# Designed miniproteins, single chains, continued (2): the designs that were tried, part 65

Each design is a single chain, and the fold is of that chain. pLDDT is the mean over its residues in the fold that is shown.

## One batch from the design tools (miniprotein)

Design m6245
Fold by ESMFold2-Fast:
Structure m6245 (fold): chain A 70 residues (1-70)
Amino acid sequence: TGVQAKQKLLDDARKEYDKLSSQGPESGLKGTAILKGAELAAGTLPDSASPETIRNARDSLSDYYLKQLK
């Protein structure tokens, strides 16, 4: 279900955030962008959204946040 896909997306993003944050400030910014992108995608997409749509939204939003971080 879309709910399960969203939960997996968030869990994967949190693991990536923890890993990248331990590697230093630049990697931490990438991790933060991934986590924020995943949280926004999960919060804004309907539960009926396909796993592909959820993944694509996460990637797009993560790229957006990475560009906004200075």
Scores: mean pLDDT 77

Design m6246
Fold by ESMFold2-Fast:
Structure m6246 (fold): chain A 84 residues (1-84)
Amino acid sequence: MIEKIRELLEKLAEKVGASEEAREEMERQLEELEKADEKEQELALYAAIVSLDEEARRELLELARAGAPNEELIEKAKELAKEL
């Protein structure tokens, strides 16, 4: 799972022209995510897939900003990822 998340985040970083500092931060976040529970890793995977689409990313971020619980975020991220 972590390897797939890294692959998707690397594609996003290339698409947005991320700096070396941003890529180093990404690697640190991936190391922390490897220690996280399965639900957090699953949310990160679907969020990474969704992040490649501007509209889907916006929709997921708005739900997160509204304070939706992780379980609801995972469900929404899966829905959005399935449409991609």
Scores: mean pLDDT 75

Design m6247
Fold by ESMFold2-Fast:
Structure m6247 (fold): chain A 84 residues (1-84)
Amino acid sequence: DAVKKAKEVEEKAKKLLEYAKSKEGQEKKDEVNKEIEKAKEEADKVRAELSRTSSTEHLPLSDRSEAYSNLGKAIQNIEKAKAL
């Protein structure tokens, strides 16, 4: 579901940032840039799904808050990776 996807995107973004900071990531900058674009696409899809689901009141408020928090962290880490 969207909540689980938001957590998965957050974890992937965190790993992507660590990889981008690594010596290997710095040597493979074109590969890192491709992964950044994929992560952005995944984050955008999760955002769209959360917006749709949240409007129907079927998602518990606590789950919705956690999902948006995780999505925000994912976007922040993706932007940090891009800035390197």
Scores: mean pLDDT 79

Design m6248
Fold by ESMFold2-Fast:
Structure m6248 (fold): chain A 61 residues (1-61)
Amino acid sequence: MYIGAAVHDGKKYKVVVDGDKVEVIEAKDDAEFAEALALGRKGGPEGQRKTQLAAAEVLEE
């Protein structure tokens, strides 16, 4: 499972990738977004790549 953060059109999102399951949810507040950012950094380049691609696929459709 990878967790990350994304910004699209000025909105802050939490991204979760768990195998084939993808969830992109608007962050409830700045604290949740900051936590998602920290978890994304901890996931390393692979985690960041997967969560960013998932966010782009959901938010740019």
Scores: mean pLDDT 78

Design m6249
Fold by ESMFold2-Fast:
Structure m6249 (fold): chain A 82 residues (1-82)
Amino acid sequence: AEELIEQARKLLESGGDVTEVIKLAREAAKQGDEEGAIEVLSEVASRPADTFEEQVNQALAAIELAVLYISLGKRDEAIARG
């Protein structure tokens, strides 16, 4: 899980495929590394998007980030209510 986030960060730093970065973050989140996934997805979502492809990638990162936050909120509620 952590290794996936490190791979995603290396791709992002080297200017690699943003879609691959998003996929690695999604896989890390599924394996329980939600914090690392949030970090990487937030970085992608906050970057300038001038082209249509960049805008699509930014939107995809934002959607994945929203899903993670919703999942975290539901988990906290389930714990509190038994």
Scores: mean pLDDT 74

Design m6250
Fold by ESMFold2-Fast:
Structure m6250 (fold): chain A 100 residues (1-100)
Amino acid sequence: SLKDELIEILNQMYEEVKKLIEEKAPAEKIENVIKRGMHEMLELVEKHAPNNEEYRAWIEELGKRAGEILELVNKKEYEKALEKLDEMKEESIKKINEVP
């Protein structure tokens, strides 16, 4: 299903970003992983549910959360970045499962 594919991309992005934050990788490298995952999810939504505003809102909210994580990484607040990354994953999976 579209939800299963979006969750799979989100999980892959989460694991890659988590590893990079734990390794204290440059913020640009973390941003590039996020941009790639966000682009893949947006392409799936545009292809399979182009008129569904709830999927667009979900991607927009995910982007805002990712931006907050990147700001924490730029400040070298890695533990807070990991906490926000875990919250993003849990809340995003919960919300996507509530979309009709």
Scores: mean pLDDT 88

Design m6251
Fold by ESMFold2-Fast:
Structure m6251 (fold): chain A 91 residues (1-91)
Amino acid sequence: DYELSEEMIRRLKEVHEALLPLQRANPDVKHVVLIVDPSDKELTELAEELAELLEKAGYRVHILETPEPLSPEMLEEYKAYLRRQIELLEK
């Protein structure tokens, strides 16, 4: 298991709650949210790569811009998390 910081988990939960109406409208499809920060091109590229793999697996992926910029520490943590998810899905 990859452990995210409490701050990063809070950000992901806020974005996940915004999906609840969409999940209820489309219950037969699992929804996943990925967040991006427009100041970090690598994060956007990793999110797009993970989204392609998840969509091939039958998920509906939403890539959303974070309303508050991620700190440099949160950016590196989240990019490491996305790299790990990509590695696991490529098996």
Scores: mean pLDDT 74

Design m6252
Fold by ESMFold2-Fast:
Structure m6252 (fold): chain A 80 residues (1-80)
Amino acid sequence: MEKKKLEELTEEYRARLRELQEKINELRLTNENPEETPEYQELVKEAEELLRELETEHPEVLERLQKEVEREAEEVHAKL
């Protein structure tokens, strides 16, 4: 894969995952039982489908995104 295309795809999927996560977080803040809402179930399904697409079609992008999440988690825990 071309380096520029890999970076562009990584940014695109990062933005899509971030948008889904923000919507899920909003539902969790505004609803007592967010998992019972159809909107929550649709967002979770969309996130699962997006991750499956990454695993099947763009595993290199998924690996980069997973390393970013692991790094962010380490930064949070390193301050404890």
Scores: mean pLDDT 74

Design m6253
Fold by ESMFold2-Fast:
Structure m6253 (fold): chain A 91 residues (1-91)
Amino acid sequence: MPLYRPSEEIRELLEKVGVKEEALTLSEILRYVTELMVKKKLATVDPNDPSVHDISNSPLGKLTGKEKLTGEEFNEAVRERLLREGERVAP
């Protein structure tokens, strides 16, 4: 599987759950960020739609500028802030 280097913002989140590796798989990064959100109660379920989570009081809210995210939007927001290890942007 490809490894990703987190941006500075995602790295700060990973350090809060004790992760110090410089490169991880996408699945590992998503798992650790989700664990941080659960343990620190940084996301709350919307009472009108349980598939939507309020992230406005979290580091992800500051990074995305969004108050609420679905699971798909959460995965996308994290992925957009990763550099693929060894990948070069095509000219």
Scores: mean pLDDT 67

Design m6254
Fold by ESMFold2-Fast:
Structure m6254 (fold): chain A 80 residues (1-80)
Amino acid sequence: MAMTSRYVSTRLMDRFLENGGELDEEEARRIYDNPEEAKRYVEKQAEKAGVSVEEYMDRLEAQARELGARAQAEIAARAA
């Protein structure tokens, strides 16, 4: 569980920031220092969004994929 929470914390921090999400410095430090906070943070974000944790994670991944696709499209457009 701790390893999974750590993984979620690290990915959430990276992906959330890359996706333009808001993560204040205090929340970031709490999640980094305590992997269990990562699970609670994801649960809170899902509750705020009115969705399940699974739905929230799916949306986060979909958003990351969309940003990646947009970056690739810009590279392709520039090369063409």
Scores: mean pLDDT 64

Design m6255
Fold by ESMFold2-Fast:
Structure m6255 (fold): chain A 74 residues (1-74)
Amino acid sequence: SLAEEARKAAEAGDAWKAGFYLSQAGIQGNTQEAYDGLEAARKAGRGFDAGLAAIVEASLQNKGDQVGAAISGA
């Protein structure tokens, strides 16, 4: 599953790939697991990963304007 792939990526330290899979999992309705993994990715502390985390978070909260702002800031 996408959520399982995201967890594997997060455990491997690939916060970028984890964030991408969590975004997809959130779209499919696994929002709690997406939020938990997103917080783990943010704690990885890489600049681009923080931007991706903001995009995923905005998507999960259905905030299109914030998604646009996060993409523009990246």
Scores: mean pLDDT 57

Design m6256
Fold by ESMFold2-Fast:
Structure m6256 (fold): chain A 58 residues (1-58)
Amino acid sequence: GPAAERSIAAAERALAEGNYAAAASGAHEMIQLGKQGQASEEQIRRAEELLAEALAGL
């Protein structure tokens, strides 16, 4: 849904800016939205990839 799309966009922007903590938080929020049925499988997968990238930067 729109919340998941906004969280993905925010996390990707944070990662691009080198703000790994914010990127990890955004990715975690997307995974939680997926647990609530508010994100697609693709959005959950992208969130997991973003979380891994953010954690690698920390």
Scores: mean pLDDT 79

Design m6257
Fold by ESMFold2-Fast:
Structure m6257 (fold): chain A 97 residues (1-97)
Amino acid sequence: LPKPSIELCYAYLSGALGAVNRSKSVLKTMAESRLQELNGKKDKHCPSSLADLEKLCLEIVPKKMHPYLYYALGVEAEGMKCYETAKQYYKKALSLL
């Protein structure tokens, strides 16, 4: 992962907002779909940089945007094949809707 930065946080947020058409109902459907697809998969150890990015993003991104942010972090974790971490982020996104 790139070093955590404000620019990177907003890039992830922007990508997630585009992917779900800025809709909480689309976000819910997409996150639920990803959780079903990842059911039973196990991850390898994720880089700590992903947790550092989460911490930074939660400090700078407005609270109302946190569901989209957690969805973006889930997608990034899934891309790294960190399936258990991805499932945790998708669950957090859903819990904040």
Scores: mean pLDDT 78

Design m6258
Fold by ESMFold2-Fast:
Structure m6258 (fold): chain A 62 residues (1-62)
Amino acid sequence: MKALIIATKEVVEEGAKRGIETARKEGFTEVEVLEADNVAEGRRLAEQARAEGYDGVGGVSG
């Protein structure tokens, strides 16, 4: 199962780490992280990821 974590640039390091740990605990075997400039870009990336077959999508913002 594939998960995508979308983090805004101000929290990408800390938020991505926390999101990756959570996704792995939920049983996701592949975890990818993308940086978004803002929440609106993050939503667009999340919609694309769901269309591409990611099993889980989470967002982290500051």
Scores: mean pLDDT 77

Design m6259
Fold by ESMFold2-Fast:
Structure m6259 (fold): chain A 92 residues (1-92)
Amino acid sequence: KALEELKKVIELLKELKKKNPELEYPLDSLIKAVEEAIKALEEGDLEKAILILESVKEALQDLKNRGLLPEEEAEKLINLLDKAIEAVKKEL
């Protein structure tokens, strides 16, 4: 289920925030965005959820490309988001 993958994303982002205090603001913004996507899914707004999750994925890719996130951790988060996005798209 998309919700299980998104909960894992939030947990991983919270752990990254603890280990990288310098990234607190961008990571907190991403956590808030994922929480908003979960709320959109609970309300049945699948299109809104997909748009939010794709923007979170883009932000993580940018942080990875700028060397601000370790590649392994960034890829893990992006992979979980891809699985969540695909699960939501199958319900459209």
Scores: mean pLDDT 85

Design m6260
Fold by ESMFold2-Fast:
Structure m6260 (fold): chain A 80 residues (1-80)
Amino acid sequence: MRTARELLQEALQTFGLVPADFVLPEEGITEATHGTLHQRVVGFQRLAGLEADGVVDEATLVGFVQAYLHVSAEEARRYL
């Protein structure tokens, strides 16, 4: 089963938000490391009704999987 992190990396590459060889960094997505991508994460968090801190935490990963796969929050948690 793919993890939420793997699905996020796949989606970022598929939608052209990052280069095809991009690897999601362990330090996470911050304004200092990925300014444009960080702002896109903040925008997603606001639309999803989450804390808009730009940090790719568990709540952000769950919200992303829900939006990407059109599943419930409970189902999305299975990808964590």
Scores: mean pLDDT 69

Design m6261
Fold by ESMFold2-Fast:
Structure m6261 (fold): chain A 98 residues (1-98)
Amino acid sequence: TEAAAERMLELGREGAAALEKAGDVSLAQAVLNAAEAAARRTLEDPSAAPQELRAMALFFHEVARRLATDPKHQPAADRMAALGRELEALAAAVEAAS
């Protein structure tokens, strides 16, 4: 739904902000671009929302895993992991509403 697409953009912006604060502007832009593409696909096909949310969650968890290898990036890693869990919970909620 439109609400799912809006939430994808919100969580993408939060992830991008955490990565910019950690000094990785390129990865922040990649996260924002991925969120915008997922939101666009969800608006074109609302039935794709759970798949798009889970794909974003997998990307956020992979980013968190890579950041966690450097202790100075642990706050950004924790934030990305938390946002990934929110995306998974939203995917489950959207499927339950179908």
Scores: mean pLDDT 87

Design m6262
Fold by ESMFold2-Fast:
Formats: C-alpha cells, sequence, structure tokens
Structure m6262 (fold): chain A 73 residues (1-73)
C-alpha cells in the first residue's frame, strides 16, 4: 500500500533528522522537525491516505524518538 509505505519512509527520514539535531544540542531544531513530521502525517489523514489510528501510532513513535534523543543530550 503506497500511502502507508510513504508514511513509514517519512517517519524514518524525520526520525534521523530529529536524532541528528538533538545529538548536536539543537533541541529547538529537533522540535521543529518533529512538528513538521506530525503536520505531514495529519495532512495524509486529512487527504484520506492513511487512517487516523495509524498516524497517531507514527506520531507517538516520533515523540518517543524525540524524548529519547533529548534524554541523551
Amino acid sequence: EAAREEALRLVVKYARKIVDAASQGNLEEAQKILEEAKAELDRMVAEGRISPEFAENLKAALEQVYADAVAQT
């Protein structure tokens, strides 16, 4: 399913950017990247491309990546 694959690729891409920004001590940038990723997932839900439940699970995973990265700073 193309839309779910796109969402998973988006999450992996943003997760890497969040970790990279946080590892450099740039927590403001890491938070902006997290919010951009969440907005893209919300847009995919609004377009009917992925389910709200799937998007919430992906958003939770990204929030966990951010929290873990911040804790390592």
Scores: mean pLDDT 84

Design m6263
Fold by ESMFold2-Fast:
Structure m6263 (fold): chain A 100 residues (1-100)
Amino acid sequence: MSPEVLRAEMNLGAAEVALAVLIVFTEDEELKKELQEALDLISKAIEALEKGDLDSAIKYAEEAAEKLKELAEKYPEYKKILEKVAELVEEAKEDAEKAK
């Protein structure tokens, strides 16, 4: 396994855990649904990495990071955590690009 792919998987896994925890503690139904959509994109990026599909992994990670940044602007209460999760996803995308 490439060190870059391993680091990408670790960063996406950390982002997935952080979002799963936030979803459990969030009572806002609209935010919960939007967080679930971001989590689905991260899960698809992880699956693509495991299959060696770096292009799909990069695309799903980019879409997830973009969605998380939009949510951070819409929900200021969660801005700090959402921006940190987006940062992890963007780092994973960059590591996947380097693995090409």
Scores: mean pLDDT 87

Design m6264
Fold by ESMFold2-Fast:
Formats: sequence, structure tokens, C-alpha cells
Structure m6264 (fold): chain A 130 residues (1-130)
Amino acid sequence: SAAEAEKYLGEGRVYLLEGKYEEAEKYFKKALALATSDLLRARALLNLGDVYYKQGKYEEALKYVKEAIELFEKNNSPYLGRALANLGDVYYKQGKNELALEYYKQALKIYEKNNDPLAKKIQEKIDKLS
């Protein structure tokens, strides 16, 4: 159910913040399996991307973040900015600085349009790569 998917997203985030990446992955996969909406599914996919990114599994992170981006774009979700910023972070870790800069700039435009305080953090990342 959607309520159980939200519960598993919350539990997965707690494990992720504690550095318990295998447990975080397990709970986000449970959330994904129960996701009945595009946005709930996209949020689970984005969180799986974050888990793989933290583990240095950059190809797996790219796969899940890109799937989340497609769903956030389709639904005009403000989470698109966060997903694009995460894509930039993965490319940066792979040494693909030009790609990282491109996606950070796309994330910045969305954050600025929405008056999101994350705009400042993304601007700092752009400034370091420019």
C-alpha cells in the first residue's frame, strides 16, 4: 500500500543517515515494490540511487537516478531538481566534471524557480567546477 511504501521510505532514510547502506537498500526496495504512484516510485528510485552513490556503486546509482528523473519530469515534480543534483554528484565522483556541471546548472534553475534553499549549495558546487 501507499502508506506502507511511505513507512519504508522513512525507515530507509533513517538507515541511510546512520550509514547502514544494506538495510537502507532493503527498505527502499520494499518501498519501490509497494509504490502505486509515479511520484512514490520515483522517490524510492531516487533514494536507491543515493544508497548506491554512498557505497561507490556509481553505475547502479546512475541507473536508479535516471529512472527517477523520467518520472519526476513526467509529473512536473519539484523533486526533479534534487534528482538532477544527485546525477551531477555521481558524474562528479566519476571524474566527469563537464557532465556534473551541466546537471548542477539544470538543478540550480529548478531550485531558484522554487525558491529552494538548496540553490546555494548547488551554486557552491558549480563555482568549484567553473
Scores: mean pLDDT 91

Design m6265
Fold by ESMFold2-Fast:
Structure m6265 (fold): chain A 94 residues (1-94)
Amino acid sequence: DVRKKLAKKYYQYGFPDLADAVLNGDFDRAIDIFKQAYKDYGPNRALQVYNLIVDWIYSTSPSSQVFDDQMNRLKSVMPDKIQQVVNDSKQRSL
């Protein structure tokens, strides 16, 4: 079960709320966790949640349409500051 593997990873990284969301298939909750992380902890913590949600989408989307819908939902809630940090992080990983 891919969701159980993701949940273990999320627990190890210190995101038990996101782990519970993935186990329940609750993508709406994952978006709320991302928004709340930015509000409470700022861009670096929100970036960590963003990357874990991206991994969830890549690992579990059953079709290209569901993938596109989930990625568009995540992008629609992304603050400009997070978009800049995400772009910088991608450049470092290349």
Scores: mean pLDDT 77

Design m6266
Fold by ESMFold2-Fast:
Structure m6266 (fold): chain A 60 residues (1-60)
Amino acid sequence: MAATIEKIRAIVAEVARATGLDATTTQELLEGMIEGQFVIPAERLLTVIDHGRAEAEAQR
């Protein structure tokens, strides 16, 4: 069930890569999109976002 969230994250990452956005700005865009589209398992969304952010910050 995480596939949709992962797809959104991948799309946002690709857009950021093409436009040169910083990781923080990319994260804010991703959060905004998710908040507007989904009203279910917020706990799961936060876990995925937090883990993804830590992963992205650890490597580039």
Scores: mean pLDDT 60

Design m6267
Fold by ESMFold2-Fast:
Structure m6267 (fold): chain A 88 residues (1-88)
Amino acid sequence: DIESILEEIKKTIEQIRRLAKETLSPELAEKVLKLLDELEEAIKNKDFVSADKLLRELLLLVQNESSEIYTLVLELGALINKLKALLS
């Protein structure tokens, strides 16, 4: 169900936003939040090439900063892959 996956993606993005604000430095949190905004726009436009690039940027940004956020970004990537499969 496309609607259920979109809702789960939105929920995961909001969870990452919350954790970034709570646990990362203000400068790093701002960068993460901006990338998440760009990712939401890419998903809305079904631009999965840009979405994949933004996910890679998020992973690189948080890989040594937060294992919790890193894991959530990996889960977000899996959800986006499920969405792509449902739309193909």
Scores: mean pLDDT 89

Design m6268
Fold by ESMFold2-Fast:
Structure m6268 (fold): chain A 113 residues (1-113)
Amino acid sequence: MTEEQKKALELFKKVIDYLVKNPNLSEEEINKLMEDFIKEAEKLGVPKELIDVLMSALRLLKLLIQGKITAEQAKEVLDEMKKEFEQSPDPELREFGLEAIDLVKKAIDELEK
């Protein structure tokens, strides 16, 4: 994993932590956080495929926070994503994707408290 990818995961964790601590954020505020994150990840030179992984995970967390899906439904989608990354022939995509999924699963566990 590159230094840029590690920085992207650190920014991703900060966005997740902020969403978990502020579950009453508006649609506009959540969308702005996600847009700002995409722009920063793109500036770091993170490949689009990896950014798409992080954005899919953030959209799932957004739906959970807004009460549009259950924690169980969110975990099922994350488990499918995890299985896909475990089967990936790209070791960098595998390492990055599994770390991103782990961060979101921990956030969902925090929201269930």
Scores: mean pLDDT 82

Design m6269
Fold by ESMFold2-Fast:
Structure m6269 (fold): chain A 107 residues (1-107)
Amino acid sequence: EAEELVEKLLTSEQLTGEQLVKALKILGIESTVENAGEKLLSLFDKDEDGAITMEELLAVFKEYDVVLSPEELAKLKSYIDPKNGRLTLEGLQFALSLLVKHALEKK
């Protein structure tokens, strides 16, 4: 479901408007969760190769008042490609799951 839709985005497969709406619903029903999810997807779409940097990801988390634990931050950093500083596919999926978890815990 959410994993399949995120995987399709990351593999540059065409998403329908219905699939995008479903992905946003899976990311949460709160406007904060939806806005943060849309921002991450927008940042991902901005790059020609679909990569997102750690700085961009942390900026989104900070903007939406999501504070990562040291363990969560360490795990997220482990998904960064050391050669180019870009988040892997698995790292983006983990980041989206953290965003949903922390946003739902806040409200």
Scores: mean pLDDT 60

Design m6270
Fold by ESMFold2-Fast:
Structure m6270 (fold): chain A 102 residues (1-102)
Amino acid sequence: EPLALELTTSREEIDALSPAERERLRRKAGELLFEEIERLEREGRLTPEQAAALRAAVEALVAGGVEAESLILSFGALLVEFGVPAEEVVEIATRILRELEK
């Protein structure tokens, strides 16, 4: 998967960052994922229950110190399980990765 390869490459770069920089990226990724959950719920693509489950999962992963790329991959997998098309999940992940670079 091209997206998975890109995320794997990003992990090598993240491993060179300080712990504080990695924590900042993880928190920023979590914030961007919450914004995306809100959008999908508003568009009727996620039920309120699914949106709540995704928020809880993202909160737990961020609190557990999961790296930003793993957090994004886990989120994408849950979106696919909830019926979001794979093409849309790739678009979402690409937007979040681009935003993390700012």
Scores: mean pLDDT 77

Design m6271
Fold by ESMFold2-Fast:
Structure m6271 (fold): chain A 88 residues (1-88)
Amino acid sequence: KAREELLKVAEELPEDQEEAKEAIRELAELVEKLEEVMREKGIDSPEARKLIAEAVGLVLRIAETGGPEVAKRALRIFNEAVEEVEKE
């Protein structure tokens, strides 16, 4: 479950990375919404495309606030969630 994996990443970060923690939590809520929209309307829907663009912005914010390793981990979880819904 991608939302739970992302929330765990946020919990594992040190307290001085609060901005990164918040960005990851926001990405966790967004990925859950994206999974729902993809199942209902498909990945090429305007709604899904908008959420993907928002996710890219959050990953960039995670990279800036938590560093590239944290951003790569978050992006991997996000991509795995998208691929899993596409296989359905």
Scores: mean pLDDT 83

Design m6272
Fold by ESMFold2-Fast:
Structure m6272 (fold): chain A 85 residues (1-85)
Amino acid sequence: EEEEKEKKEKEEKIDARYESIKSVAEANKEGKWEEFKKELERGIKSAESEKDKKRLELLLKAMEAAAEGNEEKAREYVKKAEELK
């Protein structure tokens, strides 16, 4: 029961994160993406753990995939990032 509930909650978090990423990617199509990318790269550089660094790198890849319209790839990267929590 707990395993099924956790799996469902994880899928709901992936959906919510993807929608958030898609919204940000669409808003950034007009040049704001470079500024957002710079902030993510700064976060990656300042991450204290390899796990946090990898998670931020996966979120950056998810954003790039979403901006390209590749929903499947974006969701895959979000799922991998959530697994690193």
Scores: mean pLDDT 69

Design m6273
Fold by ESMFold2-Fast:
Structure m6273 (fold): chain A 95 residues (1-95)
Amino acid sequence: AAAVSADHKTGVLVEAWKKVHKLPPPKIEVTSAELAEAVLLGDEELVLNSRAVDVSEEEVEAAIPEVEGKTLKDIQRKAIELRTEEGIALIKAAV
C-alpha cells in the first residue's frame, strides 16, 4: 500500500490482533513506529502492554479480518516483509 508507512500498517495489524484476543487494557502509549520495532525485536511485553496512539480505532476494526486466525509470529513475519519492501523502495529512490 502506497498510502501508509510499513510501520503504521504493522501497528494497525498488531492492534487488531490484540482486539481479537481481548487482551487487558494497555499500560503504555507508543507510536506505530515504536510498536513495529518491538514486534520486529520480539519484545512481547511492550507489544502486549502498549497502544499505538497514531492508529485510529476505525483502522484497527477494518484490519480485524486480516488478523483472524493469525498468530503474533505471523504478524511479525508480515512486519518484516513490509519493512523490507519500504527499505528497498527508499534505497532505489536514494540512488
Scores: mean pLDDT 78

Design m6274
Fold by ESMFold2-Fast:
Structure m6274 (fold): chain A 65 residues (1-65)
Amino acid sequence: MSLTGKIVQAIEDYTAKRPNDLDLKKGEEVYVLEGGSGGKILVQSLKTNRIGFVPIDKVVVVDEK
């Protein structure tokens, strides 16, 4: 998936719905480790270094400017 290796920013708050999900706050930047499947991506928080899944529709690519 083309998002792997990119930095994405949360467009709104996301609360983890599964144990493997990561909480996001609006404006938080995360690094994409894997493009994921089923509309989710595996990311690492740049602030906390925590790894988890977030919905692809809750983020925008920062480097697509």
Scores: mean pLDDT 75

Design m6275
Fold by ESMFold2-Fast:
Structure m6275 (fold): chain A 81 residues (1-81)
Amino acid sequence: SHMDEERFEKFKRGMETLLNEIKNSTDAAEVETLLRLAEHEARRELERMRKEGVDEEFIKKVEEYAKEKIEEMRKIAEELK
């Protein structure tokens, strides 16, 4: 639905903001904190969507996006260790 797409776009903007902050950081502790925040926000959004009865295929699309972005963040975090 239009509301679900708007919610997903807002989520994408939040994830991209965190990824950009991680890319611009040279502090391993800061990157680890931002990574944990991204994981928390992704989990919260997916749980919220499930509780609100969002279509499972749409939730899967959001989950796949989140996994990709979090994996990119993890790679950056590992390079700083």
Scores: mean pLDDT 86

Design m6276
Fold by ESMFold2-Fast:
Order: structure tokens, then C-alpha cells, then sequence
Structure m6276 (fold): chain A 60 residues (1-60)
């Protein structure tokens, strides 16, 4: 459902926050992978997902 997709997106953003705080490269990679999977299943979210990934990569 759309609610489940939103929850997955929120979870991925939370993983990004944790990865940023801990410097955990593997957690960041997992979050990006999850976001890309969401965008593949929900093309309408592709733009939003790409923006989030771009921000994550800018932060390094």
C-alpha cells in the first residue's frame, strides 16, 4: 500500500541519519539501495528518491 511505501521511505531516511552520525558507509549504501528499490516499484517517486540520494552523496 502507499502507507507501506511511505514507511519504507521514512525508514530509509532514518537509516541515512544514523549513517551520517556514525560514519557507517555500509548503512548509507543499504539506504540508497532501498530507496532505489522503492523508486523501481513506484516510478512516481523516482524524482524524490533521486533528490534524496543526491543530498546523501553531497554529504558523503
Amino acid sequence: TREQVNLELIKSVNNYSTALDNGDKSSKSKSISTLNEIASKHPELRGAVDTVISIMNEKS
Scores: mean pLDDT 69

Design m6277
Fold by ESMFold2-Fast:
Structure m6277 (fold): chain A 80 residues (1-80)
Amino acid sequence: KREEINKKIVKLANEEMKTVSSEERYYLARMVQIMMETEDIEVLKEKFKQLLEEASEQLSPASVEKLKRVAEEMIKIRES
């Protein structure tokens, strides 16, 4: 069950990596690492919030919005 979730996350990350900028790719890679290391969904949400706050200081609003959508999709995969 967890292995299937991890495979879905890796597939999502690989598809997103094809369309993101180098700066966005850095934050996407950090989101994948957080997903793989964090078991608790509430802790995961808090870590994603912190990462997106860091991203908002370095990236355009459009890039941050893209990363927020990816984060929401990753959370949905974990909840399923």
Scores: mean pLDDT 78

Design m6278
Fold by ESMFold2-Fast:
Structure m6278 (fold): chain A 75 residues (1-75)
Amino acid sequence: MDEIRELVERAKELAEEIAKKENTPLAQQALDYTRQLLDSMLAQAEAETDPARLETIKQGVETLVELLEKHLEEL
């Protein structure tokens, strides 16, 4: 659980850094959607009792962190 929370916080920090560098309406909408998705994933993880489903959620957040890091590097 703590690992998923840390990953969500990392993803939110990356989204904030992207928002500072990419100030277009389309980019801001995509980042707002990303923040909503992260909040949803964290809420799902906090409610989940199945370890296999928790692992799936964790992998999803890890993938999102990797995508955000790659996008930030390309800016």
Scores: mean pLDDT 82

